# Designed miniproteins, single chains, continued (3), part 90

Each design is a single chain, and the fold is of that chain. pLDDT is the mean over its residues in the fold that is shown.

## One batch from the design tools (miniprotein)

Design m11308
Fold by ESMFold2-Fast:
Structure m11308 (fold): chain A 72 residues (1-72)
Amino acid sequence: SQEELEREIRRALATMHLALLKRSGLSDEQIALEAARFAVEHLGLTPEEVKRLLKEAGFSDEVIEKALEEVK
């Protein structure tokens, strides 16, 4: 469906943005925060989807929780 395709595109964009951030020289905390902010604010991903994305990317639970607390 179009809804499923749009959801897949949003997840792909979040993944690509995170990959670019990892090459930026920012700290893990800054990368996680910027990735979470972009995914929630610009792509409309849920906190659970963002948590899964960051967990799969190898970020610690502490870093992930701090990033999600900053993104309301």
Scores: mean pLDDT 86

Design m11309
Fold by ESMFold2-Fast:
Structure m11309 (fold): chain A 62 residues (1-62)
Amino acid sequence: SAVDKAKEKIEKNGEIVAKAVKEALGKELTFKVEKVDDTKLKVTLTVDGEVNTSIVDAVELA
């Protein structure tokens, strides 16, 4: 599904970004991706203990 493809894409890209941020800035970046419904994903980013949450359209990312 579009949601599942978007989730996988965010997870893979998030790992790349987390590694780059750690190497360039020395900051720990953790992300969590949760399915909200058939069209939306909830992405939670934690940077050095600061939590930021965003809702994204899965169809636009798939």
Scores: mean pLDDT 74

Design m11310
Fold by ESMFold2-Fast:
Structure m11310 (fold): chain A 57 residues (1-57)
Amino acid sequence: QNAADLAAAHLRLGEYYLRQGKYDEAIRHFQGALDLDPSNERARRLLEEAERKKAEA
């Protein structure tokens, strides 16, 4: 599978964990998406959101 498909899978899993309040898992998956696609604006913004929510928890 290509990097774009793997980045999309990481993004979806990160969003799932973010909704569950599992911020460490969400952060790891958003980092995975950015490792595969560093220009992914959505992954970067969701990573920032997950890190902020973790700090607030």
Scores: mean pLDDT 84

Design m11311
Fold by ESMFold2-Fast:
Structure m11311 (fold): chain A 57 residues (1-57)
Amino acid sequence: SERDELALRAGRAGLAGDNEAARALTREIQRRMGLSDDEASRWGAGGAVAVADGRPL
């Protein structure tokens, strides 16, 4: 889904040390899903874990 793709992109950016891109992508997920800051951060973290494990969300 578009949400899962954004989360994976945020995870890739975070793992690469691009904190600005990771933050921007997490904020986009937050806007599209109507999430709180904590919920959006959790999606970004989930994307990073999925990328590190080589698996989908």
Scores: mean pLDDT 72

Design m11312
Fold by ESMFold2-Fast:
Structure m11312 (fold): chain A 57 residues (1-57)
Amino acid sequence: SEELVRLLQEVLDLVDSGKADEEKARELMHEILSGLDAGELSEEDVIERLKEFIDEV
C-alpha cells in the first residue's frame, strides 16, 4: 500500500537524520519484517505501529 511504503520511508528518514532512536527503530523494523513474513501482522497492524513510532519521535 502507498501509506505503508510512505510510513516506512518516513521512519527510515528519521533514523538516517538521527531524529529517531536507531536501536528502537531497528527493533521495530525487525518485528515488522518478521511478523509480515510469518503472516502474524497485517498491513493495518504495521501501519498503526509505524504511526505510533513516528508520533513518539
Scores: mean pLDDT 81

Design m11313
Fold by ESMFold2-Fast:
Structure m11313 (fold): chain A 61 residues (1-61)
Amino acid sequence: GRKGIEAAVERAIENGLSREVAEEIGRAALEAGAGGGDTIRAMTLALNGQVEEGLEYARRA
């Protein structure tokens, strides 16, 4: 749900992901109907330097 996605965005920012990238991934996850778990996975990819992979994961979730 939306709250799970919002929590994932907040944690990604706390872990050093830029706000702009974290919010973009969160938006993609919300538009795809993704859960918090899938959003966390997308954020983890971005935190590991795989920003495009994280965005694509969020879009497919």
Scores: mean pLDDT 83

Design m11314
Fold by ESMFold2-Fast:
Structure m11314 (fold): chain A 60 residues (1-60)
Amino acid sequence: MKYYKVIKDLKDATEDQLDLEKGEIVELLKEVSEEFWEVKSLKTGKKGIVPKSVLEEIEV
């Protein structure tokens, strides 16, 4: 599984987007488009679409 760290807050969520806090870890579920990914927040367990620009790949 691929995990990503949120590198900036995302609070202006639309119906399809997740609110994310800087420093949260998310799991990549699906690459929806070039700019948007479906992820799962490990903190809340919620799924939604986020801009990939707010995510940084975690080295495992």
Scores: mean pLDDT 75

Design m11315
Fold by ESMFold2-Fast:
Structure m11315 (fold): chain A 71 residues (1-71)
Amino acid sequence: GAVEKELGRLVKEILEKVKPSEEEKKEIQNLAVQVVTAPSEENINRLLEKLKKLGASEEDLEKLRELIEKL
């Protein structure tokens, strides 16, 4: 849906800013898929924690959380 597309776009934008390794990018993409298919506290926290460790801004993390809550 529209929320899923917006979430994917925001994740892509964050990855373009933080410029992770191929392995880190694959890990984030897998976590994002898990959040979309099964939005659990565990999956959400794993995604947000990994993005934070990679240097994602607080503002981008808050926007991502708001989008996930709409799933």
Scores: mean pLDDT 83

Design m11316
Fold by ESMFold2-Fast:
Structure m11316 (fold): chain A 106 residues (1-106)
Amino acid sequence: AEVEAARLLEKGRELLNQGKYDEAIKYFEEAIRLSPEGLIAAEAYVGLATAYLKKGDYEKAIHYAQRAIELAEKTLKESKTLTEKFFANQVLAQARRILKEAEEKL
């Protein structure tokens, strides 16, 4: 389940880089469905927030950025590995940047 969720996350990121925001959203939603908590979900929520920000849906961008922050903060509290803490901090930095940009555009 986690391996499949990670593959969907990576495909979503590829589609984001290509500007295919609606397709990217579907892949991130499926990744979250297979792995609804933890770092994969947090990274998928960053992807959703980015896609909606690029589409000009600032309310959804804020919503998904906040969800990414919640999951990343939970990972930082519960994580026993430096690797997970490193990636959780990357998610926090990305999600906070998206949140600020979306809020400034409201």
Scores: mean pLDDT 89

Design m11317
Fold by ESMFold2-Fast:
Structure m11317 (fold): chain A 55 residues (1-55)
Amino acid sequence: MSAGENIRKAIKELGLSQREAAKKLGISQSTLSNIERNKKKPTQEIIEKLVQLLA
């Protein structure tokens, strides 16, 4: 199961651009891009912030 694909879908459902989502998560846009492309594993803090944004 692709964590990056799920994160990308969640961000699109929030109506956020990748840059805006990265800012809200407290990370760089490059870091978020790598996570969405499955080149980097998201930290627990990033997952928790995404869940809070979706709630």
Scores: mean pLDDT 79

Design m11318
Fold by ESMFold2-Fast:
Structure m11318 (fold): chain A 65 residues (1-65)
Amino acid sequence: KEELKEQGEKLYEEGVKHALRGDYDKAIELFSKAYEKFREAGDDENAKKAETALLTVLSAKKLME
């Protein structure tokens, strides 16, 4: 349970790093995985943060096309 939260946090941090590099496809993958880990852990707050990050990167990618 706590291990799932730690996995989600690491995936989220890696997603942020890729998003800052402009690697949006990898960031989308990592934020999606972070969201699933937080959901499995029952961590609604961090799941919402991962969802928001995912939507932000999807929006940025669409604008750049």
Scores: mean pLDDT 82

Design m11319
Fold by ESMFold2-Fast:
Structure m11319 (fold): chain A 70 residues (1-70)
Amino acid sequence: SAILALQRELIAAAGGPEPVELRALAPEEILEAREELEKHLEEELAASTPEMQEVMRRLREAVEAELKAL
């Protein structure tokens, strides 16, 4: 899943540990991811580094693309 790949990139950009296991998201999880991003987008963008901002932008685009494909 593009969303899972971008989440992994975001964790790496933040200097965090890589997840041991990732799985494909269900449609409900994609909707939750979109709502979470929209709810916290402004705070996250204000607090994040340029690299994290770019990954978050790509993550939002990937979520929107997967929602449109549903």
Scores: mean pLDDT 62

Design m11320
Fold by ESMFold2-Fast:
Structure m11320 (fold): chain A 60 residues (1-60)
Amino acid sequence: SAAAEAAKQARRDAVENRFGEETDRILDELKAGTPLEEVVRRFREVQARYDAELAAIDAE
């Protein structure tokens, strides 16, 4: 139904918003002196988690 698709989109939007907040925090850690290699690793971990969450929503 259209309502079910709208609910799925709202869940995708929530995941994307959390991704943005977590990437902002990682960038703040870079500014605070966290080594670039650790920042890149954490960014990749966050990206992989969000990609998996979006894929799970899309599979429903």
Scores: mean pLDDT 86

Design m11321
Fold by ESMFold2-Fast:
Structure m11321 (fold): chain A 70 residues (1-70)
Amino acid sequence: TLQERIERLKKEYGLSDKEAAVAVMLAHGFTDEAIAGALGISLATVKRYKERIFEKTGLKSDEELRELVL
């Protein structure tokens, strides 16, 4: 399930709740703007979460993140 994927990402890569949520949304093709709206945060904050996700996972692209999450 979606919840199981979120918990696995948090456990394996040390992602926070918000970082895991952003990672799952990105994997499903949500734009940075759509994620910002959904979470009630700025685009700059979404970009910072993306940087942390890529740093913690060692991945370099949204495509690689999709393969990991989905």
Scores: mean pLDDT 81

Design m11322
Fold by ESMFold2-Fast:
Structure m11322 (fold): chain A 95 residues (1-95)
Amino acid sequence: MERQLEGEVLLSLGRMFREIGKKYYKQGDYESAAESYEKAIELFEEAKKLGEPEALKNLAEALRNLAKVYEELGDLEKAKEAEEKAKKYEEEYAK
């Protein structure tokens, strides 16, 4: 029960950082966008470990957003890795 509350808090914080990342992306601040999405992904990974069923979908969405940021920064290898990881999480929650 305490773990479930903790997971919900982590999901909420992760969504907050994802929205901050989207705002930086729209402003063209790709470095700050990357940092915000990376923090969101860390929080969603912890929520996943606590058994939050919505963590997989949030991870996939944040990773796709991060891939776009890495493309804008010219880091095509990191962009590809983020996209492949997003696809893996999308396949897990589509079952």
Scores: mean pLDDT 84

Design m11324
Fold by ESMFold2-Fast:
Structure m11324 (fold): chain A 60 residues (1-60)
Amino acid sequence: SLEERLARSEAVAAEARAAGDWFMAAVAYHELGEGYRELGDEARAEEAFARSRELLGKVP
């Protein structure tokens, strides 16, 4: 389900950030953004996409 997909992406994002894996964290936030957009939550989608872009800036 979409809810299960969002929960999984949240878990991946948290684990990736804790590990310093900025690329995986960015991917997970992008997936969250897409999931929130699918739910019609545009504000949370934009926040997640912005975090994804910032995290990509940390990738060597």
Scores: mean pLDDT 84

Design m11325
Fold by ESMFold2-Fast:
Structure m11325 (fold): chain A 59 residues (1-59)
Amino acid sequence: SNTYLIKSVSVEEALKLIKEAEKKGYKKIDIIANDQAAADALRAVKDKFKVPITIYNPA
């Protein structure tokens, strides 16, 4: 699958990795958030990116 997986990183690192995934041509991104606050912050901004992003609560 052409999915980029981001696991248990800070919001700042997740945003950097989203940009890298877009540059590499990934078709979707799945993020497992580090905590609930990070999940909420990422959900607030995900629609600003061209690639579809799904955010999962921390494991």
Scores: mean pLDDT 81

Design m11326
Fold by ESMFold2-Fast:
Structure m11326 (fold): chain A 80 residues (1-80)
Amino acid sequence: DPVEKLVEIFREILSQPTREEMAELIKENLDRLNELRSQLTPEQVRELLRRILEVAKERSGESEYARDYAEVLELKLEEA
């Protein structure tokens, strides 16, 4: 399931303590992220955003960057 794989990757990214470490994990996973994202239907994209939002909210108390991601994702879900 590409949604489950993407959620796991984003959970790992959002668990990093700094923006620099998050950026490094994104770079390491960029090809895989692009491959998995290309397999998603519009409905799966919405499910992915919802689940990443849940992960970002879990981290928002410990990470300012995770809080910012949660805010962006909430706006994205309202527009979709």
Scores: mean pLDDT 74

Design m11327
Fold by ESMFold2-Fast:
Structure m11327 (fold): chain A 61 residues (1-61)
Amino acid sequence: SMEEELERIGREMQEVVDEYQARLDALEREGASPEEIRAVSDEHRRRLDELHRRAEELRRS
């Protein structure tokens, strides 16, 4: 159902957020460059945008 799919997407969004936070913490410990941090942030934004688009498409159905 649409509700079940939205709940799954919501859980995926939370996992993406948690993974991003863990990755940022690791980069900080490693002394990563600003460019490396930007690349990880850009990847995180793309992943969330994808999930948001999927949720919007389901809501429009």
Scores: mean pLDDT 85

Design m11328
Fold by ESMFold2-Fast:
Structure m11328 (fold): chain A 64 residues (1-64)
Amino acid sequence: MPEPVLVRPLPPAVRAEFLRLLQKAARALGAEDGAGVAEAMRAAAESLADEAARQAVLDALALR
């Protein structure tokens, strides 16, 4: 699976939290390559408690 190319760099703490949530979302959704991975990335970004962190991740993934 190719790593997501980020349009903007993320703060290290935000990146670490996003990757942790991405792993959980991918496992919960049974995500594989393609659409499943995109769904897991969106779910992980939306699971971030901090609104600014959610916006930064969504912008970095070009989901806005």
Scores: mean pLDDT 67

Design m11329
Fold by ESMFold2-Fast:
Structure m11329 (fold): chain A 66 residues (1-66)
Amino acid sequence: DLESLPPEEQARRLLEEARRAAAEGRYDEALTLLSKAHKVAPPELQEEVEAEERRVLALMLRAQHA
């Protein structure tokens, strides 16, 4: 239950899981995890979540067009 953690810690854990999913080629799962991170992230962490989302989207596009 992520509610037991501070919002910043929740977002960072979701970011870590999203990075793992993306590394395994599971881009849809990674984007779902990033969506959850975006919902719980405090304002100061929003930029990191958005940057990782853009990174995953770029990886997806490269996989489709490579």
Scores: mean pLDDT 80

Design m11330
Fold by ESMFold2-Fast:
Structure m11330 (fold): chain A 82 residues (1-82)
Amino acid sequence: AEADVATAEAQVERLEKAFEYAKKNNDPELLEDVIEAGEALSEALREMKARATDPATQARLDELIERVEKLIEEAKKYLKER
């Protein structure tokens, strides 16, 4: 449903903001929390995509999955290079 995708997009946006906050404050615990939350959100988005019946919704969820996976990768890199 459109509402479910909008909720997922809001969750991705919140996670992106949490990552920026973690970087600004050099908070390794918050970076680890962002990674964990991102991995959980990525799995939830894949489940939503499996339930989606139309290609447009699947494409939007693929974009959100890509955003979350990129965020996880950047957070892991930042945590290691910090």
Scores: mean pLDDT 83

Design m11331
Fold by ESMFold2-Fast:
Structure m11331 (fold): chain A 72 residues (1-72)
Amino acid sequence: MSEEEAEKLKAEAEEAVRKAEEAARQGDIDTARRYAMEAGRLAEELARKAGSEGFPYMYEIGLRVQEILDSL
């Protein structure tokens, strides 16, 4: 994949995490779960396509997704 494509996937995953965190704060459990799952899928996609270069960011997003899901 291209560097631009990797950065776009990182930005989309980060945005999904923020939306999930915001929904969790508001008590919107369904919305929080939906965005947390989306962030996880984007991080997995990045790791699958970028290999070793995507792995550190996948780990970072994965931790935040787990924290959100554990809070629900």
Scores: mean pLDDT 78

Design m11332
Fold by ESMFold2-Fast:
Structure m11332 (fold): chain A 64 residues (1-64)
Amino acid sequence: LEKKIEELKKKIKELQERAKKLVDDLLSGKVADPEKAKKEFDELVKEIGKLEKELRELQKQLAE
């Protein structure tokens, strides 16, 4: 469980960095397709939320 929790934390961090870069690119006008980039951002946010829920569940299992 502990190794899975650490891997999950790293994945969440990577997705957060990707989301931040996508926002920065959108604000700077660097993206060729802003609508597609916005959809990618929304999917990243959803994935982060799912992983955070999994992390909380694993942490509860470890505490039991």
Scores: mean pLDDT 79

Design m11333
Fold by ESMFold2-Fast:
Structure m11333 (fold): chain A 80 residues (1-80)
Amino acid sequence: MKYEEAARRLQEFMAALSEEEAEALLAEMREVAAEVAKTDPLAARAAEAALRAAEAARAGDVEKAAEYLKEAHELALQIR
């Protein structure tokens, strides 16, 4: 399962970070999404879905992280 495997790897990555490192990464992802939103609202939606996947993975919610990763991928496909 592509998204479930990606979500598990993301959860393992987030669990390896300190609370400080995880918050810094999530803050950087929010800044990137906000910057992208200025020029490409669809790409910004995909970036926000990826951010939500990272937040869910940090919380240990692998199923929710997989759902958000799928949403991000489907939004990215709308550009192509």
Scores: mean pLDDT 80

Design m11334
Fold by ESMFold2-Fast:
Structure m11334 (fold): chain A 71 residues (1-71)
Amino acid sequence: SKEKAEKYRRELEELNEEAQRVAEEGEREARELEERSREEALRKRRETVMEVARLTMEAILKASEYLGYLK
């Protein structure tokens, strides 16, 4: 239904906003660390990538659920 599609879109938008926030904050922190330690900055960037991947997987699972409801 249109209602289920709208709910799905809103939840996906929220997850995308969270992923963007995590990526932006992680990059900012990595840049600050890079001035002190290249190794710490690299670790922070890897942590950020993993967290964004987790949120992306959550979004994919949500999308899969709502595709089942739209059939």
Scores: mean pLDDT 81

Design m11335
Fold by ESMFold2-Fast:
Structure m11335 (fold): chain A 56 residues (1-56)
Amino acid sequence: SEEERREKIEKAYKLLEEDPNISPQELAEKTGLSVAEAEELKRDYAVEEALKKKAE
């Protein structure tokens, strides 16, 4: 469901906040997302962090 997917994504973002260098494979294992989805989230998170640094 959409809500289950949302919970997995939120967990992934929390893990990325703790360790931005976490591998896509480990992120997928800890969240239940696919490796491809984890890789995409890592990329998106890096972009968001770069934008936050410019705004601050």
Scores: mean pLDDT 78

Design m11336
Fold by ESMFold2-Fast:
Structure m11336 (fold): chain A 69 residues (1-69)
Amino acid sequence: SEFRKLVLKAVSYAILGVGYLLDGDNEQAAKSYEDASKYLLEAGKLDPENRKEYEELSKKYLELAKKLK
């Protein structure tokens, strides 16, 4: 399903964010978490039954990105 592809993109960006953190690249880590958040919000629009859970996860990734600025 289309929303599952968006979830996989979000997870991929979250993993990239962790990778950048381990390298000490806080700027790229923040951008990766912002992209993860964006794709979770898009997934929530296509999966309305679980939209609230996607919105909550998106907010957590935005908080992580904000801490790195």
Scores: mean pLDDT 86

Design m11337
Fold by ESMFold2-Fast:
Structure m11337 (fold): chain A 91 residues (1-91)
Amino acid sequence: AEEELKKAKEYVEKAKEAAEAGDEEKALEYLEKAFELIAPLLLKYAPSVERAIGLILRMIGALEDVRRGIGKIEDAIRELEEGIREVEKNL
């Protein structure tokens, strides 16, 4: 759990670096890897299934919006950081 959380944080930091370099495609790939790690942790550690699902859907929506070219990478980063914070405070 702590190891997966740490790795998710590392992927989000790599996504920020890629975004700053103008490589939004690479940033999105790193955020998708972070999502794969954080989603199961939200289902396990969030205070309720409703809270977990809500955060997961927000992350999915933000990632899909970036893939479609209608969303900002910074918004997807923010949603993943929110999910990470939710897991961290309930660990």
Scores: mean pLDDT 87

Design m11338
Fold by ESMFold2-Fast:
Order: sequence, then C-alpha cells, then structure tokens
Structure m11338 (fold): chain A 55 residues (1-55)
Amino acid sequence: GERLREIAERAKEIIEKNPNITGEELAKELGVSGSALATALALYAPELISKIKKN
C-alpha cells in the first residue's frame, strides 16, 4: 500500500543521486528489509530493479 509506494519513491531519489548504490545499501538507507524494497520496486518501479546490481 502506501508504505511500499513511499519506499519506491524514496528509492528512486536515492538511485538517481547514486546510480552505483547496491540493494543492501538502498534498503539500509530506507530502513527496510531487502524483501520490502524488492516488493516496492516490483510494484511501483520495476525499471529500477535492473539498475540495482548486487545479489
């Protein structure tokens, strides 16, 4: 819901400013689990998943 959308929006901002960020670093910056981050991106920003290397 709203939480996942918020996570995806914040993730977009961070990736735009730091395109080499890893999924682990991104999840840590957002204060969420990797699975929550993955779910948020799959639902709201699937195009960003390919930008997140590592894993």
Scores: mean pLDDT 76

Design m11339
Fold by ESMFold2-Fast:
Structure m11339 (fold): chain A 58 residues (1-58)
Amino acid sequence: GAMEEKLEELQRKAVLAVLQGDGAAASEYLREMAELHEEMGDHEKAERLRQLADEISK
């Protein structure tokens, strides 16, 4: 569905940002993924993604 397609797009962008050393962009994409997981009811996955985003952002 649309949310799954958006998650796949954000995941690709997050991976690319990490590979390019862009921690700020990677962190932002991870936070957007967390919001989508929250909306889908995946609260534990959302929290893990937020924690990862906080660790990566500098």
Scores: mean pLDDT 84

Design m11340
Fold by ESMFold2-Fast:
Structure m11340 (fold): chain A 81 residues (1-81)
Amino acid sequence: LRQRGLELYREGRYEEAVREFRRHLERDPDDVEALHFLGIALDDLGRTEEALAYLEKAIELAEDEVMQSLLLMGKSITERS
């Protein structure tokens, strides 16, 4: 579930967080927040190409301009990492 993934991410357990976010996305593939956090966790693991792909998908699905801006900022940080 998304909440479990967030808890794992906050604990620095990035590999487990990635697994929980991927599991969540199998049920809800268009969850913008889950795609965003999966991207960030993958970037923290050094998996930059995968991180960018998920962040780009989240940006494409974002309906809220504020959320889209936050996602673009995350993508920019990942691209510079």
Scores: mean pLDDT 76

Design m11341
Fold by ESMFold2-Fast:
Parts: C-alpha cells; structure tokens; sequence
Structure m11341 (fold): chain A 134 residues (1-134)
C-alpha cells in the first residue's frame, strides 16, 4: 500500500540521517572537523527529507503520521546532541564551525517539525469534517 511504502521510505531516510551522525562523530574523533561538518549538514538534509515523508504519511494515515513525526523529532534531537558533543570535543576555532551547524540544526528541526505537526492537525480536522458530512 502507499502507507507501507511511505513507512519504508521514512525508515530509510531516518537510517541515512543516523548514518551521517555516526560518520560525523567518527570524523570528530579523528580530528577531521571539516568532514564532520559536511556529514552533519547531510544529516540535516536527510532530516528535511524524512519530515516531508512524515507529512505525506500523515496525509495518508494520521496515526502512522504521528508515529513518523515522533521518529523525526527523535532524529532532530540526536543531531542536536551530537553537534553539542562535537563542539565540546573540538578546538576553540573548530567549535565555531560546529556551533554554526548546531544553530542551523535547531532552526531546521523546529521549522520542519512544526510544519509536520500543522499538516497532521489539518489532515485530522479534514477527516473529522468528512465523517460529519457522511
């Protein structure tokens, strides 16, 4: 079904985001801060894609959409925590770069999660209105 395909796509995008977080933290441990920054930026882009899939899932199935939104929120929190950790481990000069990505992650996470919640609420309201009209 479209619901099962959207769930599978969401899990794939989340796995890719988590993979980039792992590679970013490994790069920090190796002193490769510029590579870590690129992996964190890729994790943020995967979070944006995961959010769009969660929005689509909410339009198809509001209950599955709520579960998808919780997964997206969890990934956003992991990106933020990983960036905070990385900034603490880096030199003062490299920590500036990581803190810039952290501010982008916070803004992107908040905006994308809000967008998903708004769509989920509108979808549930539309279904309620349709049920009352039947």
Amino acid sequence: SEVEQAKARLDEEIAEALGHIYRALLAVDQGKVDEAVEHFKRAIEELKEATDVAIRLAQLDPEAGKEGLEKVKNVAEHIIAALEYAAQQASPEDAVKLRQVLEEAKKTGEENIKKAEDVLSETERARQAAAMAA
Scores: mean pLDDT 85

Design m11342
Fold by ESMFold2-Fast:
Structure m11342 (fold): chain A 68 residues (1-68)
Amino acid sequence: SDLEEAAKLAEEALKTEDPEEMAKLLAEAYKLLGYSDSEVEAILKILLSMSKEERKKAAERLKKIALQ
């Protein structure tokens, strides 16, 4: 399931300390949730501009959304 894989990517993002890797994992999760390539590129830029705390909150939120 794309939703299960998105949740797995969000969980993996929470385990990394590299902000670029975390942002890329979250962007891939959004792609699996049905976002377009252009939307995913915009999301990646937003995630890279976030603080570490904001990225962790985004990952937690995405995990909850994907598990519904």
Scores: mean pLDDT 82

Design m11343
Fold by ESMFold2-Fast:
Structure m11343 (fold): chain A 78 residues (1-78)
Amino acid sequence: MSEKDKLASLVTAAAVRMVGNQLEGDREGVVADVKAASDEILKMKPSKETEENTQKAVEAAEQGKLDEAVRYLIKAAE
């Protein structure tokens, strides 16, 4: 499994968990899911662009903007 494949898998799993928590109205769970994904991505020592997109995803989730948070996570995986 390449590092890029691992990153894509992490982002996909995080997005699924975020949608699940959003459907349950668990805003704190959505934020926790994004932060957990951010921690795992940062352990991979990614590019600065990936780090910046990951940080923007966390900020969007904290603002309750699930769509933007998912989009930034996808962009981080590119």
Scores: mean pLDDT 80

Design m11344
Fold by ESMFold2-Fast:
Structure m11344 (fold): chain A 100 residues (1-100)
Amino acid sequence: SREEILEELETLIEQTEELIEELEKLLKESENEELKKKLEELLERAKEIKEELEELKEKLERGELSEEEARRRAIELGSELTLLEMELTVLKKLLEKEKK
């Protein structure tokens, strides 16, 4: 249903916002230029995902997009978000080693 997809999109937007906040915090704390560049790249990608999720939600609310296409796009964006979270986990381990 449209309502179900809208709830899924809101959850993904919230997760993306949390990721953005964590990336911004890590950027402020990082002393390593190479790690900073990687964090900035992840931050840019996270912001792009958020924009796409917000656009998808607006189009679905306006009836400009089919439920099937909205669901497909939500799955794709959710998968990309998961990959970013995995990449951040690796970078966090590298940041921990830099401080010890």
Scores: mean pLDDT 85

Design m11345
Fold by ESMFold2-Fast:
Structure m11345 (fold): chain A 85 residues (1-85)
Amino acid sequence: SLEEEKRREEYKKANDVLSKMTKLAQEALRAITVEGDVEKARELQKEMDKLYEEAVKELSPEIAEGIKNVYDVLKKIVDKALEEA
């Protein structure tokens, strides 16, 4: 059905966004902990914020909530690392 096709497309978009957000968070943490580059980490965090904001505009509320939960965890981890830097 069209609804099943739309749901499949949304899951594909959600998985792509989650993968990209996770990579940005990992790169931000590396910038802080390995490189000592706090400015690079802040730029990567802003890229993650933009990716999240664009993704939730196109997704159903339930899928958007899942993305938000992961985003909130990643943001908290990066923010804590920035505060300890």
Scores: mean pLDDT 86

